# Designs tried in a protein design run: designed miniproteins, single chains. Part 20

Each design is a single chain, and the fold is of that chain. pLDDT is the mean over its residues in the fold that is shown.

## One batch from the design tools (miniprotein)

Design m713
Fold by ESMFold2-Fast:
Structure m713 (fold): chain A 83 residues (1-83)
Amino acid sequence: SEERLEKAAEFLGVSVETLKQLLDAARRHARRLGVEITEDELLYALQKIKLGEEVDLPPELRAFMQRLLDAAQAGAKEVPEPP
């Protein structure tokens, strides 16, 4: 699992520590929306979002994950708040 996180972090252009923070924020928001989603599905979704590809997610969750990724890639130290 750690090696999988390392590969995903490299692909996304973030540190493993940052990726773990993004996954935790996305998981908390998914829970708030009543969405059941695994860590592997969140990792897959983040990678698809980086590529600008379509992913089967609620629009609110996709938009939040896009903001998380954009902030992390811009070197922001603070996680964006959900709408």
Scores: mean pLDDT 79

Design m714
Fold by ESMFold2-Fast:
Structure m714 (fold): chain A 68 residues (1-68)
Amino acid sequence: MEEALRLIREGERLLAEGRRLLAQAKTLEEVQRAIGLILRGIGLRLEGALRLKKEGMSEEEMRELLTT
């Protein structure tokens, strides 16, 4: 379970960083980089949630972790 929570936390960190970079982006390349971080963050959160589900966490508990 620790590994799944680590993935979710890292995904949240990347989402926050990507959103911050997107807000500050001044070029198309910066926008693309920010979007890449956001997508990676989403992927890590989903991977963590899938691991938690496999380990027996309820859908309600997983939804709380994924929806803020």
Scores: mean pLDDT 78

Design m715
Fold by ESMFold2-Fast:
Structure m715 (fold): chain A 78 residues (1-78)
Amino acid sequence: MEEERREWIEELKKKLEEKKKEMEKQGVPRREINAYLLALEAVEISLRAGDLTEEEREEEIRRLREGLLRAFEKIEKS
């Protein structure tokens, strides 16, 4: 189980690096990218602590991702 979560997080990090390049190409400020990375690091620490159930961990990551995406959407000045 821990190993499965680790593999999932590793894949997430790889996707994040690709997303970082994409965001830079779109002109997203580096500070916003850094905030996104920092938030994901915090979630990874929580996952490793084992204080949450698998469902709770997925929910936290989903919320974090959605929140950051909404913030990026606002940057577009909709």
Scores: mean pLDDT 62

Design m716
Fold by ESMFold2-Fast:
Structure m716 (fold): chain A 80 residues (1-80)
Amino acid sequence: DEEELKKAVQELLGEINSILQQLFQDVSKSSPEQQKVLIDQAIKDIRDLVDKTSKTKLSPELAEKIRKEVEETAEYLRSQ
């Protein structure tokens, strides 16, 4: 169902955005050691959300594209 797919993608992106917004607020007030823990936890939470959604709502191709973007974002955040 195309509408179910659109809803799943919108919900996933909304949840990812909420995690990132909270992360950026928390990181701005945290020590470097705390920042690493917060970043790693947020990346794990986003990855778990993508995996859960991809098993039930996403096409394999779209799921793979989202996973790659999450991993690239994770590497970027860890390198900063």
Scores: mean pLDDT 73

Design m717
Fold by ESMFold2-Fast:
Structure m717 (fold): chain A 55 residues (1-55)
Amino acid sequence: SAAEELEKLEREASSLSPEEVMAKAIEVFRLAQKEGDIETAERAVQLYAAALAAQ
């Protein structure tokens, strides 16, 4: 599920570059939109924004 992919990304984020986190956050966002999971989609956007700010 999108929520499971987000939790995995959040755990792995410190081991990834900001660009990798941003790319993976976009994929989680797309999956969350397909599933209608608004909460996970919002969290993916926040993670993307945080990674962008870390560049």
Scores: mean pLDDT 85

Design m718
Fold by ESMFold2-Fast:
Structure m718 (fold): chain A 72 residues (1-72)
Amino acid sequence: SAAQLEEVRRKAEEAIRELEKAKVSPELLEDMRAFAEALIREVEEGKISAEQAIQLIEGALESALIADKIEK
């Protein structure tokens, strides 16, 4: 549904803002944006659920924040 797609987009935007606030590398930001766009397409195509996409975005955010702390 449109509401489910909007929730996934909101979650992606929140994750990107958290990474921007944490001042992660441009590479990590670009990877997160590309990953979120791919997940949104998969939900639009009905290949994954919105709930699965949100969980994957949350996991990617956690991994990116850990990677950034190790590299800084």
Scores: mean pLDDT 84

Design m719
Fold by ESMFold2-Fast:
Structure m719 (fold): chain A 73 residues (1-73)
Amino acid sequence: PVPKEVKVVKVRVTASDTLESIKQKMLDAAEKAIKEAKGPVEVRIEVQVDPSASGELALKAAMEANEEIKKKL
């Protein structure tokens, strides 16, 4: 088995973010990590939710982004 490179990317969610903007941040971070990988890669997205931001929107965006990332792999 070829060892997978693990890339951790951090995405910050603010009160001004929408579901679509959060989802796009996650997709952009994942795509960049995949392009920078030298071989098989596992992408881990760490979400930092500001106290004034909606955790519900962050969770929904993460679920939708995960489905889109699976389609691009």
Scores: mean pLDDT 76

Design m720
Fold by ESMFold2-Fast:
Structure m720 (fold): chain A 55 residues (1-55)
Amino acid sequence: SPLAERITAELRDAVANRAPDSELVRLVRRLLESGLPEDEQQRVLAEFDAAVRAA
């Protein structure tokens, strides 16, 4: 979904720019509060985990 893609991009950008943990927590909270289906949330979290491991 467009919302899932936007949140994924924001999380990737935050990781790439070495955002503070408080910002990462805020973005993850926004994902959990987004109303996205559980499968889409799981996919976004998996992409976030991959970005953190690549950084």
Scores: mean pLDDT 80

Design m721
Fold by ESMFold2-Fast:
Structure m721 (fold): chain A 70 residues (1-70)
Amino acid sequence: KRFSLDEIEEALLRLYLEGKITPEQAAAIGKRLRATGKEEFSAEEIREILSEVKGITEEQKEELLRILEE
């Protein structure tokens, strides 16, 4: 399955509301996603992008992917 930029940004907002990610982390991830020029991402592409963003934990990566795949 592929996820749109809007779906990923909605999942980031949900993580923020659950207290699992900071606004700064969400903004950094969103900026990196937009910098790719892609409209859709696979789970593997999302994992790669999250690994490139400094300060994102493995727990936060798992939670984002869990929300996207529900």
Scores: mean pLDDT 81

Design m722
Fold by ESMFold2-Fast:
Structure m722 (fold): chain A 68 residues (1-68)
Amino acid sequence: MEEEERRKREALEELREALERSDLPEEKKRELLEEYERKLESGELTPLDVSIEAGVIELEVAVKRVFP
């Protein structure tokens, strides 16, 4: 069903956007994106889990902006 694939793509897109805004090294950004994509493919993680991780990264970026 295409709806499940859509949820996976949306979660990965959210994660990619969060990583893009983070100050993590480019190598670490790639590793995390590949790891979460693999875990979504294997069923170890749900799209919701990935979206939560993206939110955590966004929060870390926001905190560093307020407390430099």
Scores: mean pLDDT 78

Design m724
Fold by ESMFold2-Fast:
Structure m724 (fold): chain A 62 residues (1-62)
Amino acid sequence: SLDAVVEALDELARERGLSPEERGDLGQAATRDRWSAEEIREDPERLLRRAEELRERRRARE
């Protein structure tokens, strides 16, 4: 469910000490690639790398 995905993202952001901007990028990556809560918990490093890629692409457009 969407609520489970949000909970998993909030847990990951808290555990890794992410800023609000970085948490936003994480949410955008998870939504774009249709991540489940289980996938986020199984491979958080892959999601974090994807969020960083989207952040770099956003900065390149500025």
Scores: mean pLDDT 82

Design m725
Fold by ESMFold2-Fast:
Structure m725 (fold): chain A 67 residues (1-67)
Amino acid sequence: GPMPDVPLDARELAILIELGLGPMTARELARRMGQSVATVSRHLRRLEKLGLVVREGRRYRISKKPK
């Protein structure tokens, strides 16, 4: 499927690994990663713009392949 060909920050890769365990809120990710909610939310916003992550209510999940 189409994938973004852009470099990811190490923290963005860590977010994708954590979300591979299941959908989580930015707050849950921040606790698991030892980061601030603001930092995690910034990276989640970029990942969402890249189509790698989708937001469902308060939770984020790894994006499924395009329809």
Scores: mean pLDDT 77

Design m726
Fold by ESMFold2-Fast:
Structure m726 (fold): chain A 91 residues (1-91)
Amino acid sequence: MSLEELARQLVEAFRRMGVSPEDLIEAAEEAKKAIDEGKLPRLPSGPVTDPREFALRALNALIRALQAQGKTKEEIKEFLDRVIEEARRLA
């Protein structure tokens, strides 16, 4: 599966779970900022009651999986850019 196809499937899955395109864009931008700052994405603490928080947790888990697969910082940022593009298409 390509990262573009994965991004499209992820955006559609989040939409079905009640995450708005706007919430997903904000979560992806926050994840990109953490990568740019050289920080490991931190998992938010506490229960998931906010769609943006849910999206951020899921994106952070996926970023960790991509890092484990040997994806570079640049490849992960490109993936997050694809998520933002696909979400903007639905906004």
Scores: mean pLDDT 75

Design m727
Fold by ESMFold2-Fast:
Structure m727 (fold): chain A 70 residues (1-70)
Amino acid sequence: LIEEAEEVEREARELAETSTNPEAVKLAEQAAKYARLAVELARKGRLEDAEIMLKQAKELIEQAKKLEAA
């Protein structure tokens, strides 16, 4: 879970840095924040909350990718 959340955070940050679409950048930045929160929650033993934040981060990354593909 922690490793997956850290990888998702890296993907989101890379997407925010490489995207030319300002809406995609905003979504990617939000995804990075949610992934970071998932890491912190998992370290505190709040695994269910961490999984919810990780799911939100993944959904935001998918939305950002769709905006870039348009």
Scores: mean pLDDT 80

Design m728
Fold by ESMFold2-Fast:
Structure m728 (fold): chain A 91 residues (1-91)
Amino acid sequence: SEKEDIEKLVKEEVERLEKLPRPVSLEELYEELEKVIELLEQIPDEEKRKEAEDLFDEIRQKLLEEGYSLLDANYIAARVLIKYIKKYYLK
């Protein structure tokens, strides 16, 4: 299930973040966001592109509700979306 894969990817990125020896920087966040933009531009279907954009917002909102900072929530959401787009939209 796509939903189950998203939940798994979120959990993996959260666990990765918690094991980092230092907090995520703004530079690292911007690097991941640039990758998201590049991958979104590669999705030829407008509905699928919008679905991916909506997914980013949903993941970010959920993480904010769980108490993650705006920086960490955006970073996790970006990394999850990168993996999801590569697996499901670019085949």
Scores: mean pLDDT 85

Design m730
Fold by ESMFold2-Fast:
Formats: sequence, structure tokens, C-alpha cells
Structure m730 (fold): chain A 97 residues (1-97)
Amino acid sequence: DENGKILKERGYVYLLELYEKSNNEEEKQALVEEADLHDEFLAWMDELGKKGQELMEKLEAGEISEEEARKLAEELQKERDAKLAEFQKRMEELENI
């Protein structure tokens, strides 16, 4: 089915094996949601990395001060810590299904 194809194409081999062996629709749905959560996390990490790279490029180009760069880096670190806590909570909720 489409969900099994998506898990295979995304490379979630372990989740795919559990999905194919499961006879429970709620368990199958939870495995798909876990894969979606991992994809969301990776996409967010990529965006955070791009923001960090842009900040470094602006600092190297002299477009921002070292003080401004430090403030922006601290804001990114706070966002990172908050999102990591959010993803941890969402993963724990899926583990209880």
C-alpha cells in the first residue's frame, strides 16, 4: 500500500519490517506517524543548519557585528533546545500507542 511504499522510499527499513508484520491498523498508523515525525525532525534540523550557516556568512562578510551574531546564535540555540524537547515529548506519546 501507499504507506508501505513511503516507508521503503524514505529508508525506514526497521519501521517497514514492523509495518509489514503488523496485523493491527493502530500500530501500522503509529509506525507511519513515527516515520513522519523523523522526517519532520530532519527537515527542521536542515533548516536550523541553514540559518546557522547564513549567520556565519553574514558575520564573515561584516554585515553584522560580533555582538549581534552572538545574540542571534543564542536565539537559535534556544529554538533548538525547545524543539528538541517538543520532538522528545511527541516521540514518547507515539511509544505509548
Scores: mean pLDDT 76

Design m731
Fold by ESMFold2-Fast:
Structure m731 (fold): chain A 60 residues (1-60)
Amino acid sequence: MKEEFYRRVLEALTEAKRAGASDDELKRLAVRLANEGMKEGLPNEDVSQAAGEALREVLG
């Protein structure tokens, strides 16, 4: 697992939530960040799991 990617997604989602982003906007942001991670050469499984975990932590 790429822990650095997980922290990057978690920080971005936490900041967006603090700025007033809706749950739907947070989900869209997580998808965008996952696509960026895949473009950077991270494995799809690692990216999907990390982004999903970060989103669950922020949404509860």
Scores: mean pLDDT 82

Design m732
Fold by ESMFold2-Fast:
Structure m732 (fold): chain A 66 residues (1-66)
Amino acid sequence: MRLRVRHSGDVTGFIGLVLRLMGYPSAEVEIVGEGEILVTFSGSEAEFQELLDWLNSRPEVTVEEI
């Protein structure tokens, strides 16, 4: 599964988001621009839904499934 993640907050919040995403062993994280990340996820559907729910709960984050 592949996600485009955009962050509109500060640099500290963006770094925290990147580090959190890199903590998933089933996630491949690519920084493609300032405040923009591509995530390729190869884990379970349950883990993916938990990740999506967390990302969508953040007001500074916009998530698009690709």
Scores: mean pLDDT 79

Design m733
Fold by ESMFold2-Fast:
Structure m733 (fold): chain A 81 residues (1-81)
Amino acid sequence: NLEELIKAEKKRAEEMRQDMNTIGEELEEELKKLEEEGKLSLKKIIELQKEALDKLKEKYSDDEEFNEIVEALLKQIDELE
């Protein structure tokens, strides 16, 4: 049933959006904590961004298109090292 597939896809897209927002907020809180502790560095920022993307990739490991996007982002971050 096409309607059921569309509904499932919309729910999945919304869940992905919420997870991205949550991971983004957690990343911002961790970066702020490191800044307050005087431990903030470019290397640490890169490490935390990679960890955030790895968490998304693990959670949505069955989504080929999403994983391709995340892998492309991880590759771009690796080039900054």
Scores: mean pLDDT 76

Design m734
Fold by ESMFold2-Fast:
Structure m734 (fold): chain A 102 residues (1-102)
Amino acid sequence: MELARELLELAEKLLEVAEKLLEQGNSKLAKKVAEMAKELAMEAMKLAETLEELLRAIGLALRAIGLIFDAERMKDGEAPKELIEEAEELIKKGKELLEKAK
């Protein structure tokens, strides 16, 4: 798959996990996950070859910014271990894709 598409798909997965973390009250990890999604979306904007990819990247970046603001306004709480482990794995994959994109 093209690198821009991989970045966009991983950003979407990170945003889904960030939303679940916020629902469970783990604002600190949710913010970290959303920040990674924002970085992936911003990198995808630079690599976008089509208007569709560019608009998708912009939309994901804006969604990530919204989740970061929501997380900053919430008290930190606990989340299920499985969700924390999923979040950490996706952050690791995000870092690997960002290194490949640079």
Scores: mean pLDDT 83

Design m735
Fold by ESMFold2-Fast:
Structure m735 (fold): chain A 87 residues (1-87)
Amino acid sequence: KQKIVSRAVAAAIALVGAQLDHPEKAAQLDEAMKLLLEGMKAFDEGRYKEAAELFRRAAEIAASTGTPEAQAVAELLRELAEELEKL
């Protein structure tokens, strides 16, 4: 549980950093952040399948921005979704 939470928090911090470095993509990165937060809420409520889907959606939006920082976040979020699907 703590490992998943700490990695999700790291992804959120990285998304904030990407928004600050790339303000022209802030709207897309904000949508990815909203999905990440919804996924974290679903995880806390034990809805692991929904959390995994939300993390995958957040990853796709982050990857679509084309920034190296957001692409790294997308990879991390996909890994978290895979871990949740195994639960």
Scores: mean pLDDT 81

Design m736
Fold by ESMFold2-Fast:
Structure m736 (fold): chain A 60 residues (1-60)
Amino acid sequence: MEKAKEAEEAALKETKEAGEKVGAEAAESVLEAAKDALKALGEEMSKEALEEMKKIVEKV
């Protein structure tokens, strides 16, 4: 379903933006919220997208 992919992309962008502007703690909070929201949609976040989000949080 394309809705989960759109949410993953939005979450990645939002996580990066929060990290850049506010710092790693904010990026981590956004990541957790996005992960929970995607799971509620009945779709699993792809392993690749999860790894990418972790890298963003780690680098910020």
Scores: mean pLDDT 66

Design m737
Fold by ESMFold2-Fast:
Structure m737 (fold): chain A 66 residues (1-66)
Amino acid sequence: SAQEKAEKQAEKDAEEAYKKTKELLEKDPKAIDEVAEEVGKMAKESEYTDAVIAGAVKALEEFKKK
């Protein structure tokens, strides 16, 4: 269904934002501005902006705990 397709795409977009944020922070923990720029671009290109933001926030919260 269209709803199932949308849900899977949102999960994929969130996962890509999570991975990108994690990679940037692992490369340079001070690259907060670069993370904001890359996540901002992903959010604008995605139909599922909230999912992209949620994925990035999850990576940031996990990074802060380590």
Scores: mean pLDDT 80

Design m738
Fold by ESMFold2-Fast:
Structure m738 (fold): chain A 58 residues (1-58)
Amino acid sequence: GKTKITNLDTGEEVVSVLSLDEMKEMAKSTPGVKIEESADGKSLLVDNGVARYKFTEL
């Protein structure tokens, strides 16, 4: 799958070739990162202390 990454502070969007599940595991493995999954499991809010992002399954 693919994942859309939206920077919530700047509005910048990029598309990653990684799936949302792969992105979620990377975020969970990163110290200091806060994550919050959507109720439907199709998006992830990520806060790394510097910027906030929304990862969306494509």
Scores: mean pLDDT 83

Design m739
Fold by ESMFold2-Fast:
Structure m739 (fold): chain A 64 residues (1-64)
Amino acid sequence: MQEELEKKAFDLLEKALKYAKEGNITEASRYLGEAIPYISKITDPESLEKFKKLVEEIKKAMAA
């Protein structure tokens, strides 16, 4: 279960980062939003920290 949640969250965050880097803020926001429920279900602290850092990277890319 956790591995499937982590894969889903990662896939969605990778798509969000791709769109953010391309300047497509609308799609980046959509994929970021879709990832949040999956991240919320992750209980492993190391995985949570990794995903939080990726979310911050995406937000910075969207603001650039």
Scores: mean pLDDT 80

Design m740
Fold by ESMFold2-Fast:
Structure m740 (fold): chain A 60 residues (1-60)
Amino acid sequence: MSPVEKVIAEFEARLPTMSRAETVAFLAEAAAKLSQAELDEFHAAAERALAALEAARAAA
């Protein structure tokens, strides 16, 4: 798995159990580890995962 795929998989696995502050900290750590192109991929995946989680919470 590429570094960005690993980071995305870990983010998606942990996102349902993370607080907002923990989510922000994870995003900051990812920014420190990834190239610009990988960071753009990660941000797109993170936005999708977060939107899906918020939609699920709003529907419940």
Scores: mean pLDDT 78

Design m741
Fold by ESMFold2-Fast:
Structure m741 (fold): chain A 107 residues (1-107)
Amino acid sequence: SSAEESKKRAKTLEAINETILEYLKKNLNREDQVLAQLMFTFEELALETAEALSPDLAERLKQLLKEIKENATPEKARELAAVIEEILRLVKQRGPTPAMKQLQWIG
């Protein structure tokens, strides 16, 4: 049924989020984990931030997001987490993007 399919999709997304959060907890402080979680929640924010910092990371992020939507695996979730981690490292080096400054008004 469509309800069972939606439930399976929700469980897959939850597993992806758990895998990403576990990766980030090992590599990032709590403040950066919050920013990473917002980037996973708001795909457009992550893409705009990546494009402002590194076009190569933005292209990789777009490809990984597409692949995860089509066939979600723990391996792809870890690769996505690593890309977000690298985006956050660049933010720390270069300063927050306009998109990230918008979050300071919401949080």
Scores: mean pLDDT 71

Design m742
Fold by ESMFold2-Fast:
Structure m742 (fold): chain A 70 residues (1-70)
Amino acid sequence: MEEAHKLLLRAIGLELRAIGLEFEARLLLETHPEDAEAQERARELLEEARELREEARRLFEEADKLLKEA
């Protein structure tokens, strides 16, 4: 049970971080829509957010397995 809870907390943390990066990227694009540097930074933030969401998904699946098989 404790291990499943740790995975859930980690997954939630990654999701929150991803949401923050997505918001920062959107803010950059809205405030500097024609700035190539801002567009590049936003792209990097969105890619990092995508990777974090994918890792969070894997952790949620692992936690779900532990909760069902424990």
Scores: mean pLDDT 83

Design m743
Fold by ESMFold2-Fast:
Structure m743 (fold): chain A 62 residues (1-62)
Amino acid sequence: GKKEELEKKLEELEREGVRAVLAGDYARASEILREMAEIHEELGDYEHAERLRKEAERLAKL
């Protein structure tokens, strides 16, 4: 269902985010975390979404 599709996308984005951080591409990692936050918000996980947005802002300043 839609929830399973969103969870699969989160898994893919998490793998991409790890690769971006390991490559030192903090701008890309920040973008990925923001997209993950939007998906968590769609899933009703507002606290997780807020934490991801704060981390994205931190990475964008590096």
Scores: mean pLDDT 87

Design m744
Fold by ESMFold2-Fast:
Structure m744 (fold): chain A 75 residues (1-75)
Amino acid sequence: MDEEIENLQAAILEGDKEAAEEYIKKVEELLKKNPDNIAAWKYLSEAYKFLGDEEKAKEYEKKAKEARKKKGLEV
């Protein structure tokens, strides 16, 4: 897993909103380079749920599902 995604997960687990916001930006930049990164979409959804932004969380969850379908990982 990318270090940026691991750091975002750690920030969420520790309840560090400032660190979570910083790593969200880094993970969004990672997705601009590789939009097929399912883990990045998943953890952005979890991060926005942690921040209380349910609309963005739902949107990124949808993007994670679309990326899984594109890779043929859904049955």
Scores: mean pLDDT 78

Design m745
Fold by ESMFold2-Fast:
Structure m745 (fold): chain A 95 residues (1-95)
Amino acid sequence: SMEEIEREVPEAIRDIQLGVGNLLIKKGKYEEAAEYYEELIKKYGEDDAEALFNLGVAYYKLGKLEKAIEYYEKALEVEPSEEAKEKLEEAKAKL
């Protein structure tokens, strides 16, 4: 139905957008990845745990540990994740 199509399209767009950010991280373009995820979070809100987590990873790779911690904590507030908890503890250990 039309309602199902409208529901599916936002999820498909989200997966593509997360994929673009992850590709930037894999290519070592951490500043571009951080900027990309910040724009996604600003547009869609701080309720996407994967976007928040990936932004934390980008900041971690840039050596911005305090920002990495902030976004890992925000990701965990949205959705519990063992990976996000481990990355949070790893970032805190490097301070």
Scores: mean pLDDT 81

Design m746
Fold by ESMFold2-Fast:
Structure m746 (fold): chain A 55 residues (1-55)
Amino acid sequence: SSEMEAKAKQALEGGKKALEEGNIPAAERAVQDLEAMGFHELAKELRELIEKAKA
């Protein structure tokens, strides 16, 4: 639904902002939110960004 897509976009953008601020736990929570909503590819994209930030 359009509402779920909007929430997924918000979660992804929130996770990216958290990474820019160095807040890894907040970014990982955004991954969990995306997974719970069924947006597995967006969750994977954010997880890859988190791993790069940790390296």
Scores: mean pLDDT 84

Design m747
Fold by ESMFold2-Fast:
Structure m747 (fold): chain A 80 residues (1-80)
Amino acid sequence: SAAELRARAAALLTRADALLREAAAAGVPLPPELLLRLADLQARVTDALRRLEATGSAEDAAALERTLAELERLIAELEA
């Protein structure tokens, strides 16, 4: 559902922010390429959420699902 997608997006964005804060606190820089990809995916998730909220369409829900899968994969790379 759209509500489940919004909840998942919020959770992943919170997790990404926590990882960035932990890295900063530890004084360990993230690879620049991964940092840029993370910023891009965060922006894309935010845009997709806004679009889904405006339209409620199945197409926009599917687009958000795909972007969330990419963000989740990148978070896994950052945690490795």
Scores: mean pLDDT 82

Design m748
Fold by ESMFold2-Fast:
Structure m748 (fold): chain A 80 residues (1-80)
Amino acid sequence: EVVLTPENQQLLREYEKLAKEVMKKAIEKNDQKALEELKRVIAETQEKLADAIKNKASDEEIKKIIEESIKKVKELLKKI
């Protein structure tokens, strides 16, 4: 079993909440470009996290992946 640190679990929850907000706003505005960019960020984040877990990456590496994903989702939210 791979258990994330409490800090990384909290960051992952923040990422999920922000991604849901982007999705909601993009749907409300019919912003197809924002939806496609969100799909790319989600797919890239899932792949990077899966690879990090498989390769037994440090908690710091996992934190970096989640923080970069949060940054990308926040940038999308600003553009909608």
Scores: mean pLDDT 84

Design m749
Fold by ESMFold2-Fast:
Structure m749 (fold): chain A 73 residues (1-73)
Amino acid sequence: PLELSPRYVTVKVGEEITFTASGADNIELYINGVLVGKPPIKVTFTEPGKYVVRARGTVSGRPTEALGIVNVK
C-alpha cells in the first residue's frame, strides 16, 4: 500500500517536517487540498491548527491515497 511518513504528528509553529512516501508511482503531497510537491519534501507550518496531509499516487495506473494529520501548536 501507499505509505506516508510521518502520518500522525504534533509539531510547533516553525518546526520543519520532512514527508516521505513509498509504495506507489508518481506520488504527490497535498496539504488541505493544495499540491505542495513530490516526497521527500520539507514543509514548515506558520500557523497553529490541524492540517490534513494526503499523498496521492498510482499503482498499475489506478489511483491510491494515504492520509495523515499534522497538529501544529
Scores: mean pLDDT 86

Design m750
Fold by ESMFold2-Fast:
Structure m750 (fold): chain A 58 residues (1-58)
Amino acid sequence: LEEKAAKLGIPPELLVILVKDAIDAGATPEQIARAISESTGVPLEEAREAVEAAVEAA
């Protein structure tokens, strides 16, 4: 989780909160990964891995 969050440039705690809030609002992990990729400029695959790690940590 920490390594994935660092690659996105955000704290791991914030990544977990953002992913959890988005899922609670009805977003899928794939939609969240796309939003992160678009916002940060990281490849979709990296964003997807970060979302999966955050879901496991939540």
Scores: mean pLDDT 77

